# Designed miniproteins, single chains, continued (5), part 75

Each design is a single chain, and the fold is of that chain. pLDDT is the mean over its residues in the fold that is shown.

## One batch from the design tools (miniprotein)

Design m18745
Fold by ESMFold2-Fast:
Structure m18745 (fold): chain A 71 residues (1-71)
Amino acid sequence: AEELLEKAREIAEKAGNTKAAQHFRDALRAYREGRRDEAIRHATQASNDALKAGVVEAAKYAGEAARELRR
């Protein structure tokens, strides 16, 4: 999950989508602090924002991270 979130953040930042990148940073912080439900929420929001902005690869990695966090 962490690796997928880091990859999604990097892609969003390179694409100039600062809103999605911020949500991915929030998801990573929540994950590292053990707040999994919050990490899932942020990752899901970031995935939706990335999709709306056309950053499909970032959305894909974020969606996979959210699914792994629910396991």
Scores: mean pLDDT 77

Design m18746
Fold by ESMFold2-Fast:
Structure m18746 (fold): chain A 64 residues (1-64)
Amino acid sequence: ARELVEKALEALRAGDVETALRLLEEALKQGAPRTSLEAAIEALRKGELVAAEAGLVETLEQLE
């Protein structure tokens, strides 16, 4: 789960929102923190990139 969230953050920073969304959905299927990750996915769908990045960082902290 952690590695998928890290790759999604990299994809988002590269401007590849579609790849980021795909990786985050896979992370959810692997049991990543659902509440934080769903919030990040919603932010991405709305184009709120700063909020999405913050949500991914928070999710990575919860996976430690």
Scores: mean pLDDT 77

Design m18747
Fold by ESMFold2-Fast:
Structure m18747 (fold): chain A 59 residues (1-59)
Amino acid sequence: SLVDKAKKYLEEAKRHLEEGNYEKAYQFAVEAIKLFEKAGVDTEEARKLAQEAYRKLQE
């Protein structure tokens, strides 16, 4: 399902963020947002991850 795919992208975003790979964390989080939006599900967690990864890229 779109939700299952979005959750996998969200987990990849979390993993990359934890490992300091902020560009990939941002990319996976953005893909998760798109998939959650298509599924009609809340995007808040994915948006927070995208914002955090983007913030880290500005450091």
Scores: mean pLDDT 87

Design m18748
Fold by ESMFold2-Fast:
Structure m18748 (fold): chain A 81 residues (1-81)
Amino acid sequence: MSREDVLRFQVRKLEEAVRNLEAQLATSDLSPEQKQKALEHLRKAREHLEKAKEYLEKGDLEGAEEHIKKAQEHLTEAQRA
């Protein structure tokens, strides 16, 4: 598997994780404030995943990896809400 293939796989897995957490938040008993904070982090995670895809299309694997890491960080923060 190439480095590009690994990064594309990571993007798909993070997109799945974001969708799953959004679905969980929709049915959770968290406060409106906690839900809003989690959703803001998921929105930022999605923005970084879109940038990662742009960098992958341009062949900038370093740029893609940076944005994948930022998406992972925001997903983690959303899970902590």
Scores: mean pLDDT 87

Design m18749
Fold by ESMFold2-Fast:
Formats: sequence, C-alpha cells, structure tokens
Structure m18749 (fold): chain A 64 residues (1-64)
Amino acid sequence: VDDVEVAESLGRMYGTIVARYEGDSLSEAEIEELRERLAKNLEKLGKEAVEAAIRAFEEVLAAA
C-alpha cells in the first residue's frame, strides 16, 4: 500500500468526521488546528503524503 494513498484516506476520514459530527460547532481556528495536527501526525510519511491528506481533508469540508 502506498503511504500517499493511506494518508489521503486518513485525511478524507478526518474531513468526513468533522463535516458530519463537528463541522457546525467548530470555528475556522479549530479547523486549522485539526489541519496542523493531521500534517504533524503524517510528517514521517513525507511531504507528498501530508499534502494528499490535507487536500482530501479540505475537499471533504468544501463538499459538505
């Protein structure tokens, strides 16, 4: 399994959880903190993996 593919799946999952259960109650600052935590947790997988995860997270939030 590709590390980038795993990271993208994790980003999408985080975005789905935020949009469905917490999105209406979270400020932009809190969403930014979640983005930073996601990037920090996945930094060991490399820059492409972090970028894929953040992109998937943002795509899910934008679609909600």
Scores: mean pLDDT 76

Design m18750
Fold by ESMFold2-Fast:
Structure m18750 (fold): chain A 88 residues (1-88)
Amino acid sequence: SEHEHIIREIGLVLRAIGLILDIELLEKSDESNEEKRAKAEEILKEGQELLKEAKKLYEEKPSPLAEKAIELAEEAIKKAKELLKKLS
């Protein structure tokens, strides 16, 4: 249904925004470099799974929201990778 597709699209966008906020808060946190690495790796994994889901949804029905979910998921992945590189 159209309502289910829109709800799924909004859900993916919100999840991606959440991951971006989580990685930014993690970078500013007083946690150890080891704890930051572990959490950043988990965010990276979640971002990669979210990107796959967003791409599948876009292939099923292209929409601006699905495209935005892809963009935001890619941003979350990029930020997580950048933090991991700083912690190496």
Scores: mean pLDDT 89

Design m18751
Fold by ESMFold2-Fast:
Structure m18751 (fold): chain A 62 residues (1-62)
Amino acid sequence: MKVAVVDANVDDPEAIARELKEQGIKKAIVRTRIGFDDLRAGNRLKAALEKEGIEVELVVEP
């Protein structure tokens, strides 16, 4: 199973999710920072990835 590691701060979460799905990625580790906007970005990317059938692990760093 292919695993991707992605930073949460992306301009287009839906485009990233689509690209990873096309690469056959089944699991993604989304890295974000502690902070309201960073956590919101991480959750937005998580939702986009899960919509494409990708399992997501959210990792929050200080």
Scores: mean pLDDT 80

Design m18752
Fold by ESMFold2-Fast:
Structure m18752 (fold): chain A 92 residues (1-92)
Amino acid sequence: SLEEEINRALIFLAVLYRPMTAEELAKKLNISRSTVEKYLEEMEKEGFVVRNEDGTYELKPEIRAAIEQARKEGLSPEEMRKLLDEVREKLK
């Protein structure tokens, strides 16, 4: 659904800024913790995020590296989306 896509995108952008716990994300995004945990589990299974021993979630190093490279190269949002799709496909 569109709501799921928006919520997942907001989580992605938040953890791109820094590693965050499910509780921090729930407070930041004004979404229930159980819903955030569900999305984080799905995103972890899909290879976008990893859970640290301290309970924070962060982008997989390969995903973060791809985004940093895209920013340095001045890629458009469309080009960045294609790059992220390619990196995700390699992680499956």
Scores: mean pLDDT 81

Design m18753
Fold by ESMFold2-Fast:
Structure m18753 (fold): chain A 88 residues (1-88)
Amino acid sequence: MLDEKEVAEGVALLAAAVAKATGVPTPEMVRLIARAALGSEEAQVRAAELVAETLRAAGDPEALERAIEVMREAGASEAALEAARRTG
């Protein structure tokens, strides 16, 4: 399994990157990602919207489609997948 330290570092870097791209404060992003990982559907929907918005702003529609596929494989809720599709 992935090292817990490596997972924590990855989450922190992802939270900082998405926060910078979307203007959401970094502590709010860390809490959102943690809640999404713990199975909160509301947090998964919000996180999916922010990821889709970031990828749309970057102008990479193929990256958005790949991100939605990865989220589906990871067991993201259908509501989160639909939110990502609507935002892209």
Scores: mean pLDDT 70

Design m18754
Fold by ESMFold2-Fast:
Structure m18754 (fold): chain A 78 residues (1-78)
Amino acid sequence: DSDREAAYRILRRYAERARKEGLTPQELADWLVARGLSPEEAALVAQEIYRLSVEEGMDPEEAARRATDALFAHRAAR
């Protein structure tokens, strides 16, 4: 699934940046909307990445994988 892999690569990069730069969920969501996610998708993914990588200290790759799973679960439910 090329869409899922592309999403994972983007989210992995930003999970690491969120942890290093202290990006807020809003800043990450704004960037994801600019990359073609809907506002609802961007908010869900930004909150998940922030919670997992910044608040829980999860590895950025694992946080990105879980955020990608949440994104595609959201898409499948709509």
Scores: mean pLDDT 78

Design m18755
Fold by ESMFold2-Fast:
Structure m18755 (fold): chain A 74 residues (1-74)
Amino acid sequence: MKEELEREIEIAMALMQLAVMELQIKNGVPVTREDVERLEKVLETLKKLEAPEENIKRAEELLKRAREEVEAAE
């Protein structure tokens, strides 16, 4: 059961990070390359731990948006 609890905690932490990033972007906080790296990490964690597809798709959509904003600024 320790592995199951650890997996649940990692998914929860990744989803919290995703929610914070999504909220920041929606409120017009500038996206940085560091933010893109964090979103890539979140997406990989969600995929590795087999999080629900809706959460993975949400992370992919946000990452695509973040990358576009960074590319436009650089």
Scores: mean pLDDT 81

Design m18756
Fold by ESMFold2-Fast:
Structure m18756 (fold): chain A 100 residues (1-100)
Amino acid sequence: EIGERARELAEKTKLEATEEEKRRLAEELARAYREAARELLELLGLEDPEKRAEIERELEEVIANGVPKMVENLTAEEILAMLETLPEVLAADKEQIRAA
């Protein structure tokens, strides 16, 4: 009975550690998206400070609400893979914007 409780605690601790890692990776992913959004706005030539600030606020809200929803069903490995590939995906998008 003591051994059974010890196993339950170990499994719970392992699950909690995985959830903590997943949360950290989700926060890094959200940060990467925010930085990408700022770079894309600069490429689009938005020079009106008031309109730019409004769009940046809207994008921050979309990212703050969207990233947790996007990653809710993903594993920590899948989130890490997204974070690692994001610069390459964004480089392709930036090239398309520059060409337009």
Scores: mean pLDDT 71

Design m18757
Fold by ESMFold2-Fast:
Structure m18757 (fold): chain A 72 residues (1-72)
Amino acid sequence: ILEKYRATQAAIEPELEAMLAAGASDEELLRRVAEAYEKAGLLVLAELARALLAGDEEAKEEAKRKLEELLA
């Protein structure tokens, strides 16, 4: 999971840099990150990013619990 996360980060980094240079908001960056995780099959990380974007504390805690299970 960590290697796949790293590969996904490296793949989207140039796009995120371009978005930042263009004045993208934190919301726009987080939305792009969520999309990248979903396409990479990192579904729990995508769920966490979407929960943060929505401000959904319950969904955020559930995604964190799932991530802890994967890392244990």
Scores: mean pLDDT 74

Design m18758
Fold by ESMFold2-Fast:
Structure m18758 (fold): chain A 66 residues (1-66)
Amino acid sequence: MEEAERHIKLAEEYEKKGDYLNAAAHYSRAGVIYDREGKEEESAKYHAKAIQAAKPLAEQNFALID
């Protein structure tokens, strides 16, 4: 039941450490788990967080925010 929450916690820890790749992976995992549970709003939220965590790796708009 709390597998998605575990992935969220891991993603937050990786994000805090600057490991954006692993943070994005764990947010994505949480999104997939919520989707399988029919929790579409939570799924969308964590897929969005995965995309945001991946932005530094893509060297796009995030790197230009002051």
Scores: mean pLDDT 74

Design m18759
Fold by ESMFold2-Fast:
Structure m18759 (fold): chain A 51 residues (1-51)
Amino acid sequence: SDRRKKILEEASLTVRTMKLILDARLAGDLEKLEKIQREYNERMAEIRAKL
């Protein structure tokens, strides 16, 4: 599959996740931060597995 598309999808997910992390930190929700990190890793793995 197109490597460039994967790079863009990974970058987009990363940027969106950074915003979610910032929002959770501003709210003081540490449990949500852990969940966001786990979900990011799972979604990233899905993007990378997609050929």
Scores: mean pLDDT 81

Design m18760
Fold by ESMFold2-Fast:
Structure m18760 (fold): chain A 58 residues (1-58)
Amino acid sequence: MSDVERATRLGTLAAIYVGQGKHDEAIAYAERALELARRAGDERAARGAQKIIEMARK
C-alpha cells in the first residue's frame, strides 16, 4: 500500500472516530495521516487530516 493510500485510510478512520466521539483516537489517526500525506505531497489529504484534528479538539 502506498503512502497516499495509507494516508487516505488513516484519514477515514480518524473521521469515523470523530463521529463516535473518540477524540483522542481521532487525533492520533489524523496526525499519522497528516504525516504520510505531507511525505507524499498530497495537499488535499493533508488539509483533511488538519481539519479532523481541529474538529476533535473542539
Scores: mean pLDDT 80

Design m18761
Fold by ESMFold2-Fast:
Structure m18761 (fold): chain A 71 residues (1-71)
Amino acid sequence: SEAEAKKRKERAEASNEAAERNQEAMDLYRQGVALRKQGKTEEGDRLIEEARALSLKASDDLVATHKKINE
């Protein structure tokens, strides 16, 4: 049905967006770990925290989108 096709597209778009944000979070995490290894602990810890926040937001946005689609 048209409604089912719309839901599939919205889920795919939400999954792709979450994947992109998780990739960004992974890149920030790697940068933070590299900074810690260089002795820049404060800068590294900040990037790791930003990576964690970005990953959590990606997860929350995906859950919110799935809830909206299923209502």
Scores: mean pLDDT 84

Design m18762
Fold by ESMFold2-Fast:
Structure m18762 (fold): chain A 83 residues (1-83)
Amino acid sequence: MMSKKELEAGALFLAGAVYYVLGEKYEEKGDLEKAAESYEKAVEYYREAARLAREAGDEELAEQAEKAAEEAEKKLEEVKKKM
């Protein structure tokens, strides 16, 4: 049986992934402001997912979420340089 924290960590990870994809779509359209906002939200959700995953003892999900947050942060920095 999954704990509430495990379920919440998974849901936040998926939310981060959705915002990451939205950021990529806005970059394709040249909407750098919306791309930056989307990547910023992706970073926030991935970091929160990593925190909850670690609290739940899911180190694998925590590591995946941390790596995803780092990638989203790099994308955010790249977009901000173009603004």
Scores: mean pLDDT 86

Design m18763
Fold by ESMFold2-Fast:
Formats: structure tokens, C-alpha cells, sequence
Structure m18763 (fold): chain A 70 residues (1-70)
């Protein structure tokens, strides 16, 4: 699988994860932050900037891990 395919797969998983969190979480600020990171990753992929997309997806993963520990 190419790097581009891997990033697009991770982005798709992040979108689905954000939808799942928004259904069960009452923390609107955290959900907003997760959506903002996904939107920025989408913009980076659309621009062909996979380095920036990976950085936003990594930030998303860390934020999601923090939410799961709460």
C-alpha cells in the first residue's frame, strides 16, 4: 500500500471515529477539536501535503487517546 493510500485510510478511520465520539460524548469542545483536526487533515490531503496530513492525524490520535482516558 502506498503512503498516500495509508494516509487516506487513516483519514477515513478518523472521520468514522469522530462521528462515533460525537454520538456518545457530551464534551462538545473535545468533539469540535477532533472535527477541526480531521478538517485540517482533509485540506492537507486535498493539497497533496501528506506530511501535514500525517501530522494532523497524529494530533487527532493523541487527542482521541486523551479523551478515552477520561
Amino acid sequence: MSREEQVQQQLGEAVLRTMDVSMYSTDSDMVKRLRDLVDKAIDAVEAGDYDTAEAYLEEFRKLLDELRKS
Scores: mean pLDDT 79

Design m18764
Fold by ESMFold2-Fast:
Structure m18764 (fold): chain A 94 residues (1-94)
Amino acid sequence: LEKKIKILEEQIKKLEEEISKETDPEKKLNLLIQLGQAYIELGEAYEEQGDLEKAKEAYKKAIEAYQEALKIDPDSEVAKGNLEEAQKKLKELE
């Protein structure tokens, strides 16, 4: 589980770096969706460890990523569905 968290943290760092450099809206949309999904996986890993505060932080970051994706494409069904799931996961921990 510790190794999984480290891999996810490294993946997130790389995605954030790619997003900061990406100027193509379609590519940036896909990277933001990937970032949100990585944060969901990180939150689930923290739930498995019993670190609910870190899980909440991760789910909030996933919500932020999907909201940024929807600023690029408000009609993205993938981003909308993923946002709803992230919000549901956060609510279950509140």
Scores: mean pLDDT 87

Design m18765
Fold by ESMFold2-Fast:
Structure m18765 (fold): chain A 86 residues (1-86)
Amino acid sequence: MDEEADELVKEGNKILTELINTDDPEKQRELVEKLREIIDKAREMGYDIEADILVAFLEIISALDKLSGTNEERRRLLDELIAEVD
């Protein structure tokens, strides 16, 4: 496995974990921007499978937020990110 690909996935998973555990809109915006940078970098480097996995997790979180109705700002930010990177 490429060390760079492994580090990008680890960083993405860390940020995803932080995102699902925060209700602060400012922190959510910061974390979503960081995820965008990681996904963009992964795609630029040819790690499309790793990028697709991260996008799939974003779609799951967005869907859960929509079903629960408890975090509309995070859902909006995630929907915008998904549209940009997919």
Scores: mean pLDDT 79

Design m18766
Fold by ESMFold2-Fast:
Structure m18766 (fold): chain A 70 residues (1-70)
Amino acid sequence: LEKEILEGVLKIEAAVLVLVAKKTESLEEKEEALAELKRLLREAEELGLEDTVEYLREKIAEVEEDIKAM
């Protein structure tokens, strides 16, 4: 149960950060969101949340591509 709750919380946090990154026109805000996503990835990896790790890696790649397109 605790693992399921943690996965849900981390995925919701990641989804909010991705939304912020996609909606902002500020490079600084996109980079801040990317840094937070990478922090969540490290936490998920340490906790062994494989599904959440895969989700976060995908979202990090999306944000990195958005930054490169600027």
Scores: mean pLDDT 83

Design m18767
Fold by ESMFold2-Fast:
Structure m18767 (fold): chain A 58 residues (1-58)
Amino acid sequence: MEKELKEKMQKEVLRAVGYSILAIGYRLDGDEKQARKYEEEERKYLKKAEELKKKLEE
C-alpha cells in the first residue's frame, strides 16, 4: 500500500513537471493564454501529489 501510494505520487509529480515545461514553452513563445492553461494543469497534478504525500505521512 505505501509503495503504491509513493509510486502514484511520483507519477503525479512527473505529470506536473511535464505541464510546467509546456507552460514555460508557451510563455517564451508569447502565448500567455496557453501558458496559463498549462500552469493550471501543473497546479492540479501538484495538488494530487500533495494529497498522496499526506496519506503516506499520516
Scores: mean pLDDT 81

Design m18768
Fold by ESMFold2-Fast:
Structure m18768 (fold): chain A 58 residues (1-58)
Amino acid sequence: MAELERRRRELAREIAERLDEVAYDIALKLVKEGRSTPELLSGSEEEKKKLEEEIAKL
């Protein structure tokens, strides 16, 4: 039982990481379409936050 819950938490971490990657990919498409500047993708963690906000506005 405890092992099952531990595996679920590991899965949740993996899903969260994959969600972050998917969100980044969507933002990348926006930049490719010319809706955003390439700076949003080439940036650091601050730029990633801006990308996430842009995705949230979808």
Scores: mean pLDDT 60

Design m18769
Fold by ESMFold2-Fast:
Structure m18769 (fold): chain A 61 residues (1-61)
Amino acid sequence: SVLTDREIEIAMARIGLAVAEILRSKGLPVDTELLRRIARRAEEVGDEETAQRARALLEEA
């Protein structure tokens, strides 16, 4: 099957969020610009769960 641009964007946002969550769980620094970009991309593709999780990490920064 061929992935659509939207499916790729959703996958990339989720991967980025997972990496950020792992880093935060280990007490390692997470780039706030990366988190903002993840939240924005997730909102643009309608992945509200990923957007909310990314915004929560930003509020903790």
Scores: mean pLDDT 80

Design m18770
Fold by ESMFold2-Fast:
Structure m18770 (fold): chain A 65 residues (1-65)
Amino acid sequence: SAMKEEKKLQAEIYLSMGRMALWVGNLDTAERMFKLALEYAKEAGDEELIREAEEGLEEVRRLKE
């Protein structure tokens, strides 16, 4: 459905923003962006986007330790 595709696109946008924030070392922004990406990915039911968002969050948590 169009709503599912919109949620998938939103997840991809936040995932990209999270990766950019990681690149510049902004860990708090990266965490927020990856959490939003995960929420939209789950609503879209896209297993690959869920996995990528979870990997982003794990990377942020590892870097904050």
Scores: mean pLDDT 88

Design m18771
Fold by ESMFold2-Fast:
Structure m18771 (fold): chain A 93 residues (1-93)
Amino acid sequence: LSRLERLILLDIARLGGSISQRALAERLGVSQAAVSRALRNLLRRGHLVKRDGKYYVSEEPTGDPVHELARDYLSGKVSFDEFEEYYQKLLKE
């Protein structure tokens, strides 16, 4: 996954499927077109699923470490603090 795709995947895990493409773009300092492309790539790779116009982290394993982190956070296997530490580290790359 690209850095932007990793950040979007983790933001969806953290904020839920109600976040808009505009809000993601503003949050990450990128264009809405870049967000749209990243979302399309994540859907194609099976990292996200779309239900009722909203995006959710796929429950099916993909073998990607960032997708596994997102799934583990949502299932309660990883704490918010551990998840947030990784997210902040990724923002600084």
Scores: mean pLDDT 81

Design m18772
Fold by ESMFold2-Fast:
Structure m18772 (fold): chain A 65 residues (1-65)
Amino acid sequence: SKEEAKKKIIEKLKSLGVEEELAEKVAELMLQGRGDQAGALLILKGGLSAEQAEEVVKYAEELLK
């Protein structure tokens, strides 16, 4: 379900040190198919590398299949 996918995305982001409010916003963008914006926010605001951001976006895309 979308709810379960969102929870898993948030948990993954928190495990990478992303703040909860940002993790929730990023998860919403991923659910909307806005992975490019989500990835950019993770790098600019979340402190993730481009590689880490790409991994999270891929993880979310697989959950939403």
Scores: mean pLDDT 84

Design m18773
Fold by ESMFold2-Fast:
Structure m18773 (fold): chain A 56 residues (1-56)
Amino acid sequence: MELDYEGNVEVGEELAKQGNYVGAAVAYAEALRLKPDDEEVRKKLEEALKQANAQA
């Protein structure tokens, strides 16, 4: 699979909408690896991780 920043953000958003916060966090983390100073994606990753921990 190609590591595309835009694709990782879109996948993360769709997974988060479905309540799959672990999958969303993985996708957002991949996007941040490509653009580490993206504040919007960083905030989405933090929220996904928080939701995943709350569901555990």
Scores: mean pLDDT 78

Design m18774
Fold by ESMFold2-Fast:
Structure m18774 (fold): chain A 75 residues (1-75)
Amino acid sequence: SRAERLRKLGEEAYKKGDYVTAAKYYTQAAVEALKAGDLDLGALYLSKAIEAANRAGNQQLVQDAVKAVTEAIRE
């Protein structure tokens, strides 16, 4: 799925220590999972995005992830 592809890109970035890129890909994976109707998978990928954003020390990335997921749920 599109969500799974984005999750793999996030995992690859995370393993390389690129937590900013990892947070962005995990956020996109969460949005795509939610658009596909998978709330459990969306929540899992959101948690990964927040973990990556926290490791990056970037509170704006946390806010961006939550906002993107909230907007996806409202569709």
Scores: mean pLDDT 88

Design m18775
Fold by ESMFold2-Fast:
Structure m18775 (fold): chain A 80 residues (1-80)
Amino acid sequence: SVAEKLFEETVKEVKKLLEEMEATPDLEEQKKLAEKALELLELTKEYLEKLAGKDAEEQLKELEKLEEEVKELLKKKEEE
């Protein structure tokens, strides 16, 4: 389904951005990567909410976990 493909592509891209954030020593670059990840997650969540399918609820929970992971990593880097 379109929802499954969008979810899978978003998860893959966000995980890649998280890896780049961890690898990058520059705080400004880490912030830009975090912003990109959070924007992608927000757009995907909005789309999945509109679909309201059986799988959307579990997919939304997984995206929310990734969003929290991005925010926690950024906060940790800013506090170092």
Scores: mean pLDDT 81

Design m18776
Fold by ESMFold2-Fast:
Structure m18776 (fold): chain A 100 residues (1-100)
Amino acid sequence: MEELRRAAAEAMRLYVEGAFEEFQKLTSEDEALEYVRRILRKVAEELGVELPEGLTSKEDIIAAAERLGRRITSPEQARRALLVFDEEAKKAIEEAKKKK
């Protein structure tokens, strides 16, 4: 169980870092922060947990993603959380491409 929580926290961190890398190719840093915050809100909803307020920096968002990962207690829950992340990230990337 502890190994699963560590793996889920690391996976969430990597997903967020990858999302920032992709958004920074398409938009400003401030817009990238807003897109990733929006994605994490959807992941938090899927997990049934509250996303912390005050996510104003990349570091705050990464820390919040790790906390969301630590709330994962099963492989099925991890799979669903990452699927929600991927789906919301794809939608946000398409939106960012339209806003030059």
Scores: mean pLDDT 80

Design m18778
Fold by ESMFold2-Fast:
Structure m18778 (fold): chain A 68 residues (1-68)
Amino acid sequence: SQEEIDLGIADIAAAVLKVAAKNNPDMPVEELRAWGDRLIARLEALGASPEAIARFKADVDEVIKEVE
């Protein structure tokens, strides 16, 4: 279903961000947030559902809180 595809894409995007944060623990939080914002914009351009966008935003916030 489109919902499953949207959630899958969001999960992959979040996993990429999480791996980047873990491999670069000294990365400035503003750069990580800017990357997250660009991924959100791309997900929106791909027509991802509001649920997928919300899930990704929550994952981004969690990653950022862990590095702050």
Scores: mean pLDDT 76

Design m18779
Fold by ESMFold2-Fast:
Structure m18779 (fold): chain A 95 residues (1-95)
Amino acid sequence: SASAQQIINQSNNVGDTLISMGVPQSNVDNMISLINNVINSGNTNHQDVVNSILDSVDDQLDQYSSQPPDVQKDSAITLNDVVISVAAAINNYIA
């Protein structure tokens, strides 16, 4: 399992990548805020769930980053939907 600091670092790296790919900063900031709430709770089971979600998002970002720039631009809509879904899942289940 990842440490709280490793999850925070991964969350920030994922957030920076999402913003660079055209996802609105407000949606990314909301997702990161919810992740920070889970970390601050000290609940290691919830932290493990968040870590798994972040790993899944990282895998998706790796796939998109290998595509041509025009395809990466079009992926911003899909990635925004992923960010909204992740935030909703964390808020409704964990936060």
Scores: mean pLDDT 79

Design m18780
Fold by ESMFold2-Fast:
Formats: sequence, structure tokens, C-alpha cells
Structure m18780 (fold): chain A 68 residues (1-68)
Amino acid sequence: SEEEERRLLLEIAQRIARKAWDLYYDKGKTKEEIRKEVEKFLDEVKDRLSPEQYERLRAFAEQVVEAF
């Protein structure tokens, strides 16, 4: 269902944001290091996403990293 798909995307987006925040504020990682870790996480969940959903989440991840 569309609601289940939306929930999955929101859960992944929240995990991306939280991972990036923790890496930046708790571990003092650089933007480049955070980008690598987030891309690794996205690759791990890629099989659960359509190509369009993956591209949207990748764009979101870049926005989160650039916000630091």
C-alpha cells in the first residue's frame, strides 16, 4: 500500500538524519566521512527501494549533510 511505502521512506529518512547527526555531533566526523557512512547505509537498504525512492533518499541525504 502507499501508506506502507510512505512509512518505509520516512523510517529510512529518519535513520539517515539520526545517523548523520550522531556522526557529526557525537563523533566529530567531517561532511565527507558522514557522506560515506550514509551512502553505505543507503546501499544496504537499496534492495528494499525502487530506483526512484533510492534517488529521493540519496538527494535527502545530501541535503542533510550540506546542512552541517
Scores: mean pLDDT 84

Design m18781
Fold by ESMFold2-Fast:
Structure m18781 (fold): chain A 105 residues (1-105)
Amino acid sequence: MRERQEAIVAHARELAPDDPAAQAMGVSAAVELLRADPDASLERLLRAAELGIELYHAVRNEDEARVEEIRRRMREELGLPEEVVEGLLAAARQAVEAERRAAAA
């Protein structure tokens, strides 16, 4: 467990350097996959982190078509339940809104 968590965090940092909110979204996606599938391989967990980061970036860029494509991949490629994918999307939207408010202050 610990070594897999360290690998996920390292991978998120490599994919989204200097973007702690996107990194956190990646880690959250990997954690949700691990909850849905405790036997998930490291490769699948790293892929979940990648999709989580891409989701955060798509929400930040207001790219609705890309958000729907990432949601589809999370359901079809990773096998995440729709409710979990909706939860991740809601978390990403809340984090982007908080980031925008902080930048405007």
Scores: mean pLDDT 85

Design m18782
Fold by ESMFold2-Fast:
Parts: structure tokens; sequence; C-alpha cells
Structure m18782 (fold): chain A 57 residues (1-57)
């Protein structure tokens, strides 16, 4: 349930373009549910988007 809460927060942050917040929430979710490939995929995607945003600065 805690992993699900962080996962939902992460998805919302990702949809709002808040990639850093999405990385934080997906990282927390994956720490609780490390075998969840869907969370891992979203974390990777959020992280790549966050890094791209930093590289553009």
Amino acid sequence: EEAKKYYEEGKKALENGDYFRAVVYFSKALEIDPNNEKIRKFLKEAYEKWRAAQAAA
C-alpha cells in the first residue's frame, strides 16, 4: 500500500512535468517493491527526463 501511494504520487508528478519529484517518489516506491518492473520503468523514464532538463540549462 505504501509503495502504491508513492507510485501514484510519482505518476502525478511525471504527468505534471515535475521530473525530480517523480524520481523521488518512484525511487521510494521501488525501495518498497523492488521487483516491480513497471515502477522501475517509470523511474528510469523520469530520471532520463530530469537529466535532459538539467543538460538543457
Scores: mean pLDDT 80

